# Ledger of designs, part 47: designed miniproteins, single chains, continued (3)

Each design is a single chain, and the fold is of that chain. pLDDT is the mean over its residues in the fold that is shown.

## One batch from the design tools (miniprotein)

Design m9716
Fold by ESMFold2-Fast:
Structure m9716 (fold): chain A 84 residues (1-84)
Amino acid sequence: MKLSVEEIEELFDEADVDGDGYVNFPEFVKVLEKRLGRELSDEEKIELLKRFLEADKDGKDGSLDRNEFFEFLKPLASEEIVLE
């Protein structure tokens, strides 16, 4: 899967259902699965979860702000990680 900067912004806005400026992992997975039109495999979920936790620089809530979310998805935009 390849994501543009605009697609990453749209993903964040769709996953931020509370409008608080933070996205948790289950919210992200739900929106990503909708965009792919399929459920993620367990292997894809594990890989994404590891990267999600590494991007959480606030370190306390298990949620990403907009800047951390961009850092989390940057490798997908650059094709460093391919989800098929």
Scores: mean pLDDT 70

Design m9717
Fold by ESMFold2-Fast:
Structure m9717 (fold): chain A 69 residues (1-69)
Amino acid sequence: MSAESRELAKRLAEAANNKDVETLRQLAKEAAERGDRFLARLGEAAVKAIENGHDSIVDDIAKFAESLA
C-alpha cells in the first residue's frame, strides 16, 4: 500500500468517525481518481452505512480504515 493510500485511509477513518458524509464522498472520489478502488468502495460503503443509520457498520469501517494507515 502506498504512503498516499495510507494517508487517505487515515482521513477516511476520521471522516467516518465524525459521520462526515461530504468528506467521505470527496475521499471516495479521490481514491477512485488515483485508481484505489478498494478505498473508493470503502468510502462509499461508509456513506451508505451513515445514510441508513447503521452506526455499528460505520464504526467497523472506521476501525478497519485505521488499521490500513
Scores: mean pLDDT 84

Design m9718
Fold by ESMFold2-Fast:
Structure m9718 (fold): chain A 80 residues (1-80)
Amino acid sequence: MSGDQLLEEADRLLRQAERALEEGRYEEAIELAQKAIDLALKAMDLYSKEGNLDGVLRAIGLALRAMGIIFEAELKMERQ
């Protein structure tokens, strides 16, 4: 699988995680965001091997956004 294909799938999972977070499905949002991080890290490794710095930075950005979703979901669950 190419880095672009992995990053596209990670972006789909990230959008699903954002929707789950908005709908109060915090555990589902965390699971989807964790899957997005895994795919983004795999994409980053492939882009790094290709010398594609732009791809590496895009993958890092997606992983950071997914980590933000996990953090927000965990905070909202603690406010129960």
Scores: mean pLDDT 87

Design m9719
Fold by ESMFold2-Fast:
Structure m9719 (fold): chain A 68 residues (1-68)
Amino acid sequence: HHHHPVFDPSRLTPLEREVLELLAEGLSYDEIAKRLGISRGTVKRLVKRAMEVTGAKSEEELVALYRG
């Protein structure tokens, strides 16, 4: 049997998971940056790292994987 695992947040850093949770709630990069005390550019880089870990091709796919 070969199964792709369900979106596994344990492979993400705590900060990447927090960014993903806020994105799934519909927050903008600017609002996420304010909430986490980081820059919008850092939010974008964390999203890219989460995409690399999960194999998602876009933020929309990443959010869809996170929500199921």
Scores: mean pLDDT 76

Design m9720
Fold by ESMFold2-Fast:
Structure m9720 (fold): chain A 60 residues (1-60)
Amino acid sequence: MNTFTVKFSSKALAESVAKKLQEEDPNITATVDGDSLTITTTLTPEQAIGLVLQAIGESL
């Protein structure tokens, strides 16, 4: 299990990305704290980062 913390430019963006990730894969745990998003997943670091970047793009 891998855990990543990503900081966004806004709290609203962090919440949007978290919701997108959980809707796409319920096995991903995404928690928001202000403008920070902590993601826990069984995917490799590269795969998890790829999904986060895609969710960010879809949330903008």
Scores: mean pLDDT 76

Design m9721
Fold by ESMFold2-Fast:
Structure m9721 (fold): chain A 65 residues (1-65)
Amino acid sequence: MSDPMERMKQQMLELAEKKGVSEEEKKALEALVELFYNGDFEKFYEFTKLVLEKKYEEAIKLYEE
């Protein structure tokens, strides 16, 4: 029923809820998991850097591109 990607998304969202992170941050975490499983190394790396700098809007824009 659940594949590894969906399980990781759920686990990340549960941790995010416990820490009280924003909806933008939750959306960024879901996108990060998808990029990781898609194997798009360049997007994954750039996205991760933006997330670490708390540039969630720019990170989501990159993902939606």
Scores: mean pLDDT 73

Design m9722
Fold by ESMFold2-Fast:
Structure m9722 (fold): chain A 81 residues (1-81)
Amino acid sequence: SMEERARELLQAFYGHAQLMGQALLQGSSPEARQRAQQHRDEALAHLDKMAREGTPEWAEKAARAREELDAAVAELQAAVA
């Protein structure tokens, strides 16, 4: 179902967001930052798919989740700078 698929995509998003956070906690090495960025990109890809293929309600939820991830990415970029 569409709702089941949207739930799968949202779960995948949160999974990658968690892995991004774990990579950041392992330290500020270039390797840890690269792993965090990879997980961020994968998380965003799942949100893009949900927004594109889901209902308007799921597109709104994806937009909110994107804002949360964007804030986390901004913190990562500030830590790298």
Scores: mean pLDDT 76

Design m9723
Fold by ESMFold2-Fast:
Structure m9723 (fold): chain A 85 residues (1-85)
Amino acid sequence: MERLDELIKKARELLEKLRQAVADGAPLDTIESLVKELRKAVQEVFREARKLEAEGADPSLVRRYRLEATRFLIEANELLLKARK
């Protein structure tokens, strides 16, 4: 699970940067770039989760990582919608 922890940490750091950028009124291009990077990080989490499940990892543990990544994606999309107005 070391790779999943690394990917979740990266996604969390990107989400924090996104929250700060929106709070600071950063340019839309900056916000969109951060959302794009976060979406890529979440996709990497889902890809690693699928690989680990195929290798016999605990489905409940892997599901927890997927749910956390999904929450990051939802929040990022909400922040982007607010920034576009």
Scores: mean pLDDT 85

Design m9724
Fold by ESMFold2-Fast:
Structure m9724 (fold): chain A 68 residues (1-68)
Amino acid sequence: SKEAEEYYKKGLEYFKEGKYEEAIEYFDKAIELSEPGSEIEKEAKKNKLLAEIEIGIKLIVEGVEKVT
């Protein structure tokens, strides 16, 4: 699972940069390449959800700003 760890680390780097869509892509690869029930799978799934939440918050804020 070195491959899963590498993708997970890259996902974290994109997440730290605020590149949430790119982070999700790398977390998805980490999940795909990880052993079911592994720590890497759990952490990648958690951070993917956090990235999705950040995107959702951004979309809601942008939507509210357009309401007259």
Scores: mean pLDDT 83

Design m9725
Fold by ESMFold2-Fast:
Structure m9725 (fold): chain A 68 residues (1-68)
Amino acid sequence: SVAERLRELAEELNKDPRIKSELIGDDTLVITTTGDVTYLTGLALRIIGDYPDLEVSIEGNTITVRGR
């Protein structure tokens, strides 16, 4: 399910102390980072590559991931 995939992503991201991830409901994962825009953009591209069936959006220092 989308919820299980978002939890797997959150667990992977929580290994990096620069990243905070929060699951909102069972369909949306919100990611914030203490890194700069280059780090955030690289992280978003990595998520797109590893989870191509998920929708990734970037606004400022926030990445939002949800099911398509």
Scores: mean pLDDT 81

Design m9726
Fold by ESMFold2-Fast:
Structure m9726 (fold): chain A 62 residues (1-62)
Amino acid sequence: LEEFIKKLEEKIEELEEKIRELEEKLKENPDDKELQLELQLLEGLKALLEGMLAYAKKVLEK
């Protein structure tokens, strides 16, 4: 469980970096609907992983 939590935190950090890169690309091409969709999907995935992380930490502390 602790090992799983560590992996989730690492993946969340990686997603944050990719989101930041996509945000910079969107600043150059704000009308790019494909980049907008990719950003939304990554933001959604990050939210899901953060939810899983919060739940896993709560289970561990029980």
Scores: mean pLDDT 80

Design m9727
Fold by ESMFold2-Fast:
Structure m9727 (fold): chain A 93 residues (1-93)
Amino acid sequence: MATRREIARRVAEELNIPLTVADLAVELALKGVSDEEIEELFKKMKEKMEELGKSLIVGDEERTIRIKPEDIEEFKKLLLEAVRLARELLREL
């Protein structure tokens, strides 16, 4: 069995995205989260971030990504593409 980490590394390499984003995408794919659920979560998160003036922080101590409210839509698109690829890789295994 390929490990979750190996799938995350492959997603990161194929899409040229940070490993932290790829790992999140694999987790969402494994939990069966739909594209519609991701879009709804990001819509609510964007509204809340704009109201509070706060950035989204993703990652660990060595690879922290700070996402501003204006960048949330671009991040959502990258995550959706990563989740779709993760679902395909998980289906083939």
Scores: mean pLDDT 73

Design m9728
Fold by ESMFold2-Fast:
Structure m9728 (fold): chain A 59 residues (1-59)
Amino acid sequence: KVKEIVKLPDTLANRAAYKMVEALKDKPLEERRAVADSVAEQGLTDIAEAMRKAIEALE
């Protein structure tokens, strides 16, 4: 399921996820999740997963 080693730069993935959560903090959770899904469809699955985790933690 998950990989042991993350190959993507944590700085990029974390930065994108954090910025997205900050920008979407005023939006409902449904909309935030839709954005993460859209990012995954663009092929940025790792970033999309980071966004989902950040959205869940935002609660």
Scores: mean pLDDT 66

Design m9729
Fold by ESMFold2-Fast:
Structure m9729 (fold): chain A 62 residues (1-62)
Amino acid sequence: GKFIARVKKDYTPKKPDELALKKGELVEVLEVIDENHVLVKSLETGKTGIVPKSVLELLSVE
């Protein structure tokens, strides 16, 4: 199944491996990196990168 999350607030990358996200954007959670960070794929752009868990709201498991 796929984990789909919604971006709760805009996120600006602080490192080259992080992904820029806008509030309301949908992402697929691919992997848990650590307790505070996840690897996601943007469903709008198809880009992947690391973001803080705190900017995401989990919507569904598919």
Scores: mean pLDDT 81

Design m9730
Fold by ESMFold2-Fast:
Structure m9730 (fold): chain A 82 residues (1-82)
Amino acid sequence: SEGEKLFEQGKYEEAIEKYEEEIKKDPNNAKAYENLGEVLYKMGKYEEAKEYYEKAIELDPENSIEASTNLGILELKEIILG
């Protein structure tokens, strides 16, 4: 997608805008939520990333492997770091 291309280029703000556009067009697009979570994770916005990963898993648990893995890491960090 255009958002994925922007993310790969390190254009995080532009990638977010494209993924938000994809979500507005299709609110059930689990991949767009997963990708938005990934951008936020890379930006260090862990709480926001967690919310989007949870939404991706809710919509498509079988294909949201990356979201599930990164959510687990974030939840473990909350337990260890307080």
Scores: mean pLDDT 82

Design m9732
Fold by ESMFold2-Fast:
Parts: C-alpha cells; sequence; structure tokens
Structure m9732 (fold): chain A 61 residues (1-61)
C-alpha cells in the first residue's frame, strides 16, 4: 500500500473514533471527570489528524 493511502486510512479511522467518543459524550450519566477525559481524548485525536493531514499534504506536493 502506498504511504498516501495508509495516511488516508489512518485519518479516516481516527475520525470514526472521534465520532464514537462524541456519541459517548451525549450520555446523560457521565460524571464531569469522565466528560473531561473524553474531551481530552477527542482533542488528542484531532491533533493527530491535523499532523497526519500535514504529512499527507507534504507527500502530495
Amino acid sequence: MEKILELEIEIALKRMQIGILKSILSRPDLSEEEKKELEKEIEELEKKIKELEEELAKLKA
């Protein structure tokens, strides 16, 4: 598999993970601490996606 395809797949998978975590965040029974943990995880995934998108852009140049 080409590096570009690998990066695109990884980005897609991380976007799916964010969707799942956001779905969990919609639950009314979460504590404030659990909510903060999930928000932190989402933020970390968003940062990783940005890094991967920057790497992908460099490879496409």
Scores: mean pLDDT 82

Design m9733
Fold by ESMFold2-Fast:
Structure m9733 (fold): chain A 68 residues (1-68)
Amino acid sequence: MVEELRKRAEELIKKAEEAYKNGDLDTAGDLYVEAGRLYKEIGQLEGDPELVERGNRLIAEGIALKAA
């Protein structure tokens, strides 16, 4: 279960990086926010506060890209 969430989050990060390279900041931002939410979920399930913090940073970065 957590393995599936981790794989999904990794795929979203890869797609976000592709969108960013193509200049699609709105799509990149949305994908970073979605990946960040998954990392927060994984961190909560595993009791890993560092993953929760990573998720929060990805969400903030995604929001910033959409506001640029």
Scores: mean pLDDT 85

Design m9734
Fold by ESMFold2-Fast:
Structure m9734 (fold): chain A 64 residues (1-64)
Amino acid sequence: SSEIEELAERIERLLVRGIVTGKISVEEAQELSARLHEALALEDEEEKIRRLQELYREAVEKLK
């Protein structure tokens, strides 16, 4: 869905920003990226959205 694509894109942008600003380590970015790909591979749309929202919130917190 467009919502899932938008969330995934926003998470990717936050991870790049985190690396560039030094607020997220390479190791943390790799872990979050792996979790993003795991979430996108889920067949259950509700669980997929839930995990993407959790990742988005976690990435936002790390950038503070």
Scores: mean pLDDT 85

Design m9735
Fold by ESMFold2-Fast:
Structure m9735 (fold): chain A 63 residues (1-63)
Amino acid sequence: DEEKIKRAAELAKEAVRAFYNGDIEKAQQLADEAYRVVRETENPEAARKAMRDAIQEELEKLK
């Protein structure tokens, strides 16, 4: 299930990048897909933590 956790984190990071670039529609689609992956994973808490960490790191790089 690590693959799903990594996918959720990657999707969250891409959503942040899309939002920062002004592509709100793409950001929303990526966020929806990330939520879908979290619901399908065996460990949604680990997936949410990975997403939070990925979002924080990406936001710091985009400043």
Scores: mean pLDDT 80

Design m9736
Fold by ESMFold2-Fast:
Structure m9736 (fold): chain A 55 residues (1-55)
Amino acid sequence: MLSREELLARLREWQATESPEATLERVSELLREETDPEHRTALMEELQRWLAAQA
């Protein structure tokens, strides 16, 4: 399983290389698969920060 830091690094990589729509799709799939509440919280917080920057 990827660590919290590795998951956040993947999310940031997608933010840099993918469209906003593709990034949201990938994050949604990742959140669906993730069962660790700490990892889910970290991913949701990072996603919220990124979405706020896009608004």
Scores: mean pLDDT 75

Design m9737
Fold by ESMFold2-Fast:
Structure m9737 (fold): chain A 62 residues (1-62)
Amino acid sequence: EELQKIRDDLIEKSKQVKTLEDARKLVTEYARKLYELDLKNNTISKEVINKRLEFAGLPPYP
């Protein structure tokens, strides 16, 4: 399952995090991967995902 792989990858990478800045970057990467999965599965429209990313201060998908 793609979701479990994303979670496992996040947990493994978190073990290498040494700073709060790195932790924030990792969390942002994880959030983006989850939205990419939603986009791929057509669970949420690209427009809605981009609005949510905007509210979170993250760059939109082209």
Scores: mean pLDDT 72

Design m9738
Fold by ESMFold2-Fast:
Structure m9738 (fold): chain A 106 residues (1-106)
Amino acid sequence: SEELKKKAKELEEKLKKDPDNFLTWFNLGRVYYALGEYEKALYYYKKALELNPDNFITWYFLGQVYYAMGKYEEAIEYYEKALALDPDNKDTREELERVKEELENS
């Protein structure tokens, strides 16, 4: 998407001016994930985690990126970390179980 590529460039310029902005790193991860650029999505999400390691949602989205890459063992690891931060999260439990089943059938 040209719109997503434009948004990525705007966020990258914002990041140069404020490199400690967690939301900008996090949103770059989301944009690159939507573009299918998974290695870039991992990079930006991991940088977001350096700024806010207790952010459950970032761990969850890192799991989603690894799953999209077919890296099911890594996806499980990141979902388990997300679930450790929010043990009552039903969506994370359901995704974790689904990925474990996918791994067993691979």
Scores: mean pLDDT 89

Design m9739
Fold by ESMFold2-Fast:
Structure m9739 (fold): chain A 60 residues (1-60)
Amino acid sequence: SLDEEILKNFEEEIKKALENPEKAEEMLEHIERVVEEKLDPNSEVAKEIRKKIEEARKKL
């Protein structure tokens, strides 16, 4: 589905951020802004992506 494709694309971007620890926070902040700009903030896919970003920050 479209939502699953969107989720996968953002998960890949988050994964790339975690591969570069010096820039990870900047990259995660950028991804968070893109989610807020491009997706409905109340959608399940947006909520899942924000949760993944939060979990990624905890691993840094």
Scores: mean pLDDT 82

Design m9740
Fold by ESMFold2-Fast:
Structure m9740 (fold): chain A 55 residues (1-55)
Amino acid sequence: GAAERQAILREIADKLRAIGEAVEEKYTGKKPVPLTDNPEAIELLEESVKKFLEA
């Protein structure tokens, strides 16, 4: 059901966050800025994840 899809989206978002964090740490020594403080960034992330699931 819908709850299963939401759980998958959350899991993918968590994994993408971890990957982005690792990449940024390696090149800049900084952690990425949390997306929670930026609704536009959250919307973009959600749209991107939706695109992956649509494929």
Scores: mean pLDDT 64

Design m9741
Fold by ESMFold2-Fast:
Formats: sequence, structure tokens, C-alpha cells
Structure m9741 (fold): chain A 72 residues (1-72)
Amino acid sequence: AAAEAERRTAEISDRGLELAYQPEVLLKAAIDLLKAGFSEDEVRFLLDQAVKRGYITPEQAEEILAEAKKAA
């Protein structure tokens, strides 16, 4: 049951994350999070997770954060 629930969550996550971890989608998410009152450090943590997973480069993460700060 636990392994099956984790597998279902992973399948749903994989489908959502394939779209959600594109640089343009991450930029919108970062802007929305900053507008919602999340800190730069919290948004940076989210972007670092995307870098660790191979969806974006560290340079793209810094660019996304900088653009989000300008837009928020």
C-alpha cells in the first residue's frame, strides 16, 4: 500500500513536473511565490531542487530568481 501510494504520487508528479520544471513555468511559479510572501531564500530552495533534478542549470536558476524579483 505505501509503495503503491508513493508510485501513484510519482506518476502524477512526473506528468506534472515534466511541464512544471520548464524554465518559463518555473519563472511564473517563482513570481507567484514572491507575490504570495515567500522569501527569496525559499524560492531559491525550490529552484535548487530543479537544478538537482537536472531540469535547469544553476545559471538558469539565478536568472529565474533575478527575473522573478523584478516582476514581483
Scores: mean pLDDT 71

Design m9742
Fold by ESMFold2-Fast:
Structure m9742 (fold): chain A 91 residues (1-91)
Amino acid sequence: SLREEGRRALREAEEVIRELRELLEEEEDEETRKAIERMIRRLEEAKRRLEELLADPEASDAELRQAIIELEAGIVLARAFIHSYRKEKEQ
């Protein structure tokens, strides 16, 4: 169901946000830190939007589907960033 897909996306977002925050704690380059912070904020905004829709019994399938797509797109981009970051840092 869309609501089960949404709950899965929320769990994946929480994992990715945690990983990004771990990178932020070890990063000393200001521009890289800003990029990570922007990525976290965008993921948290998309996550909040989906959480609000999942709590709304009147939320349409179209609204849920769009929010899931937006959050999943953010997760894909964040995972790609984390992978590249770890490869560069050998960590």
Scores: mean pLDDT 87

Design m9743
Fold by ESMFold2-Fast:
Structure m9743 (fold): chain A 87 residues (1-87)
Amino acid sequence: SKVEELKKRIDELIEEATRLSKQARENLAAGDLVGTQEALDKLAETLQEIRDIIHELRKMGEFELADEALKRYNELAKEAIDLVNEI
């Protein structure tokens, strides 16, 4: 179903956002500011895609799935803000 496709896509995007966040933190610790910025830019794009899917899930009445995804989104968004503030 479309809901199952969206659920799978959002899980893949959350995994990718987690990976990019870790990459940005590791690059920052290594003094690689260019690599940190590139990872943060990709993270921002990935977070936007997650937000778009959350919005679509809400439009479909899938509020529980949307709220679960929003919790994970908020944790990733906070980490992204923390990383930007450390540059």
Scores: mean pLDDT 89

Design m9745
Fold by ESMFold2-Fast:
Structure m9745 (fold): chain A 73 residues (1-73)
Amino acid sequence: SHMEKEVEKAIKRAEELIKSIKEPTWDSLVELYAAAIELAVMLATAPPEYQEKIRETLDKVVEKANELEKKLE
């Protein structure tokens, strides 16, 4: 389904982004914010069967963003 493919793509992009970040930069933090916004919007509209995986990925993105924010403060 369209929703399934979009959810899978968003999750994959977010996971790849987290793995690609090796050092704390403002550019990386902005990319994490963008990914978090995309996942949050998907979570609001997704059917129940996708909500858990979207939430898990969103939590990982937020955790990575918090890690970077502490190093950039």
Scores: mean pLDDT 85

Design m9746
Fold by ESMFold2-Fast:
Structure m9746 (fold): chain A 64 residues (1-64)
Amino acid sequence: DVGEAARASLALHRRVVELIRAGDYEGAIELLKEAGYSEEEARRQVELLARDAEGVLARLEAIA
């Protein structure tokens, strides 16, 4: 179910954004890795969220 996956991804990304805003980039990467992302994927997601958190979250909300 794309909606369930999108909602789970949205909840995860909101937590990651909170860590990034707190300056905990290492914690953000580890949280994504725990959720099944590779280290490379986790780093890329953190970079995207640090650059445009609102845009990424808005896209996930549109399909959640």
Scores: mean pLDDT 77

Design m9747
Fold by ESMFold2-Fast:
Structure m9747 (fold): chain A 92 residues (1-92)
Amino acid sequence: GTTAEELLAETLRLAREALRIAMEALKVAKTIEQINRAIGAALQAIGAEFGAEQAARVFGESEKGKEILRRSLETAREALRLAKEALEEAKK
C-alpha cells in the first residue's frame, strides 16, 4: 500500500508546483479579482505543504498520519488546479 513517505513526497511536489504557478499568475495579474485568485491558490498550496509536513512529523506511518496526508494531497491537487486557472485567466 501507499506509505506516508510517498504521500508526503507527492504532496510536497504538487504543493510546490502550485505555489510556483500561483506566483507566476500574481506577476501577470491585471485586476483585483485575478490578484485574489492567485493569492488564494498560493495560500492553499502553503497550507497543503505545512499540513503534510506536520502530519509526517507528528504521526509518521500511522493510519492517522496517512489519512491527514491524503487530505493534504487533495488540497495540493486543488491548489494546483486553481493556480493553473488563475494563470490562464491572467494571461488573457
Scores: mean pLDDT 91

Design m9748
Fold by ESMFold2-Fast:
Structure m9748 (fold): chain A 61 residues (1-61)
Amino acid sequence: KVEELLQGLRELSKSMPPEQAALVEEAIRALEAGDLARARELAGKLSPLVAEGVEEAIRAL
């Protein structure tokens, strides 16, 4: 389930500008490393839809 959420975030980043895509990739790496505070900080710089995806992935961990 977490893997599917992370894959969804990666696919979403492909349709985003490079700056936003880089933030999504950094948030995914933070989630994979267990750095939830960093993931939430990065999500706050992104659109509400991406931020919600990050929070859902955190809850699924």
Scores: mean pLDDT 76

Design m9749
Fold by ESMFold2-Fast:
Structure m9749 (fold): chain A 72 residues (1-72)
Amino acid sequence: MEEVNKLLSELLSLAVEIAIVEEEIEKRKKEKLDTSELEKELEELRKRLDEVVAELEKKEKEIEEYLREVAK
């Protein structure tokens, strides 16, 4: 379960970074500044987030299937 804790920690860290970048993009859009680099960074962060979520979903499904077989 150490692996799940690591993935959850990474998920939280990525969510915080995404929120910071999104806030900076919004601020720059209000000032009519170029946001292309920040949007690229956001896309990379979201892609990494999707990878972490997919890995967590795989582990959760494995646990659910195990519990389904053992409990039923």
Scores: mean pLDDT 78

Design m9750
Fold by ESMFold2-Fast:
Structure m9750 (fold): chain A 103 residues (1-103)
Amino acid sequence: MAGILISQAEAARLEGKYEEAIKLAEEALKIAGENNPAALLALGKALRDAGKYEEAIEYLEKALSELPEGARAEALEVLAKAYEKLGKYEEAKRYREEAEKIK
């Protein structure tokens, strides 16, 4: 159930439908549980694309400890971009360096 919503959220995000992507990812998180790493990652990516960088950071940092290496690298790259957009270049650099170590 939640997996279908995550897939739909990602499809909406890739189509530029950021409001729909956020809604679908929020529904996935509600069904899967507030700590579901895949749902948190999908929500964080949708929020970042919508320009909601502070909210994106909150959900992505929550997901980091529970994500497998490949998804964790992606989350770190998204975090770096979000921090960069907020002008927090030191934090952005740190997350980019962490992402590079996972390759």
Scores: mean pLDDT 84

Design m9751
Fold by ESMFold2-Fast:
Order: structure tokens, then C-alpha cells, then sequence
Structure m9751 (fold): chain A 67 residues (1-67)
């Protein structure tokens, strides 16, 4: 699962880059992949970071209206 951890970290980095570029849909996709890979690696911290990144990308792209 070391490779899955490394892939999750790579997708987190790609998500942050897409977020900085204003590509919120791509950012959300990369963060979601990071969460899936983190979960598959048994790394709850990476899973949580991916989920948090996806939420941030969603809020910035869709205007999280909370309802």
C-alpha cells in the first residue's frame, strides 16, 4: 500500500494545482481520487485530506450554499 499512499499524495498535489488554476471540477476529481486511494491504503489521514480538498473545491466552484 506504499504505492497507493504515494499516489494519494500525488493526487492531493494535482488537486491543489487545479484549485490554484481555478479548475474546480478537476480539483474535486483529483481530491476524490486521493480520498479513495488513501482509503485503499488504510491511511485515514490521506482519506480525510482528500475529502476536505474535495469539499473546498466544491465550495469554490459551486458556491456551497449549505441547503
Amino acid sequence: SEKLRALAEEYLARGEAALAAGDYTTAARYFSMAAVLGSSAGDEELKARGAEGSRRAWALGGGDVGG
Scores: mean pLDDT 82

Design m9752
Fold by ESMFold2-Fast:
Structure m9752 (fold): chain A 84 residues (1-84)
Amino acid sequence: SAEAKGKVLTIKAPGIDPSVLLQLTLTRGDEKYNLLIAPQGDGKVTVLVNNTQAFNGSYEVKGDELTITLDEPLPFEGEFSVEF
């Protein structure tokens, strides 16, 4: 599952590892967002939305939960299903 709230994106998935390139789709009904989460080193990440809009930020991992804090708010909010 995933949740977007302002500048914060939380993704819950078993064995989630942001140290490698992560490609996933957020879905809610007919609404879909393709995300590419690219590690930049030192706990930094770039999130590319629908291969058109890039967001820079930092990440933390706690167990199966990845929390990304971005410099700018995401263009979507709420809870989504995640597909890898």
Scores: mean pLDDT 84

Design m9753
Fold by ESMFold2-Fast:
Structure m9753 (fold): chain A 70 residues (1-70)
Amino acid sequence: SEGIEKAIKYLEEALKVPGLSDETRKLIEEALEYAKNGDIEKAKQLVEEAIKRTTNIKARLYLKKALDYL
């Protein structure tokens, strides 16, 4: 769906944000894999966890946008 395609794009943009912790980056990478495989519930859980673990404003913006489209 168009929503999932937009969510994937926002997750890809979040991964390009510099200065993210390795843990936050791993959560986003896993969320991206689940979203691409159609496991939307698992993707949502991982995006929510990534948002909780990062204070990076730009990454949080992209992650929240991804969550809106999942």
Scores: mean pLDDT 87

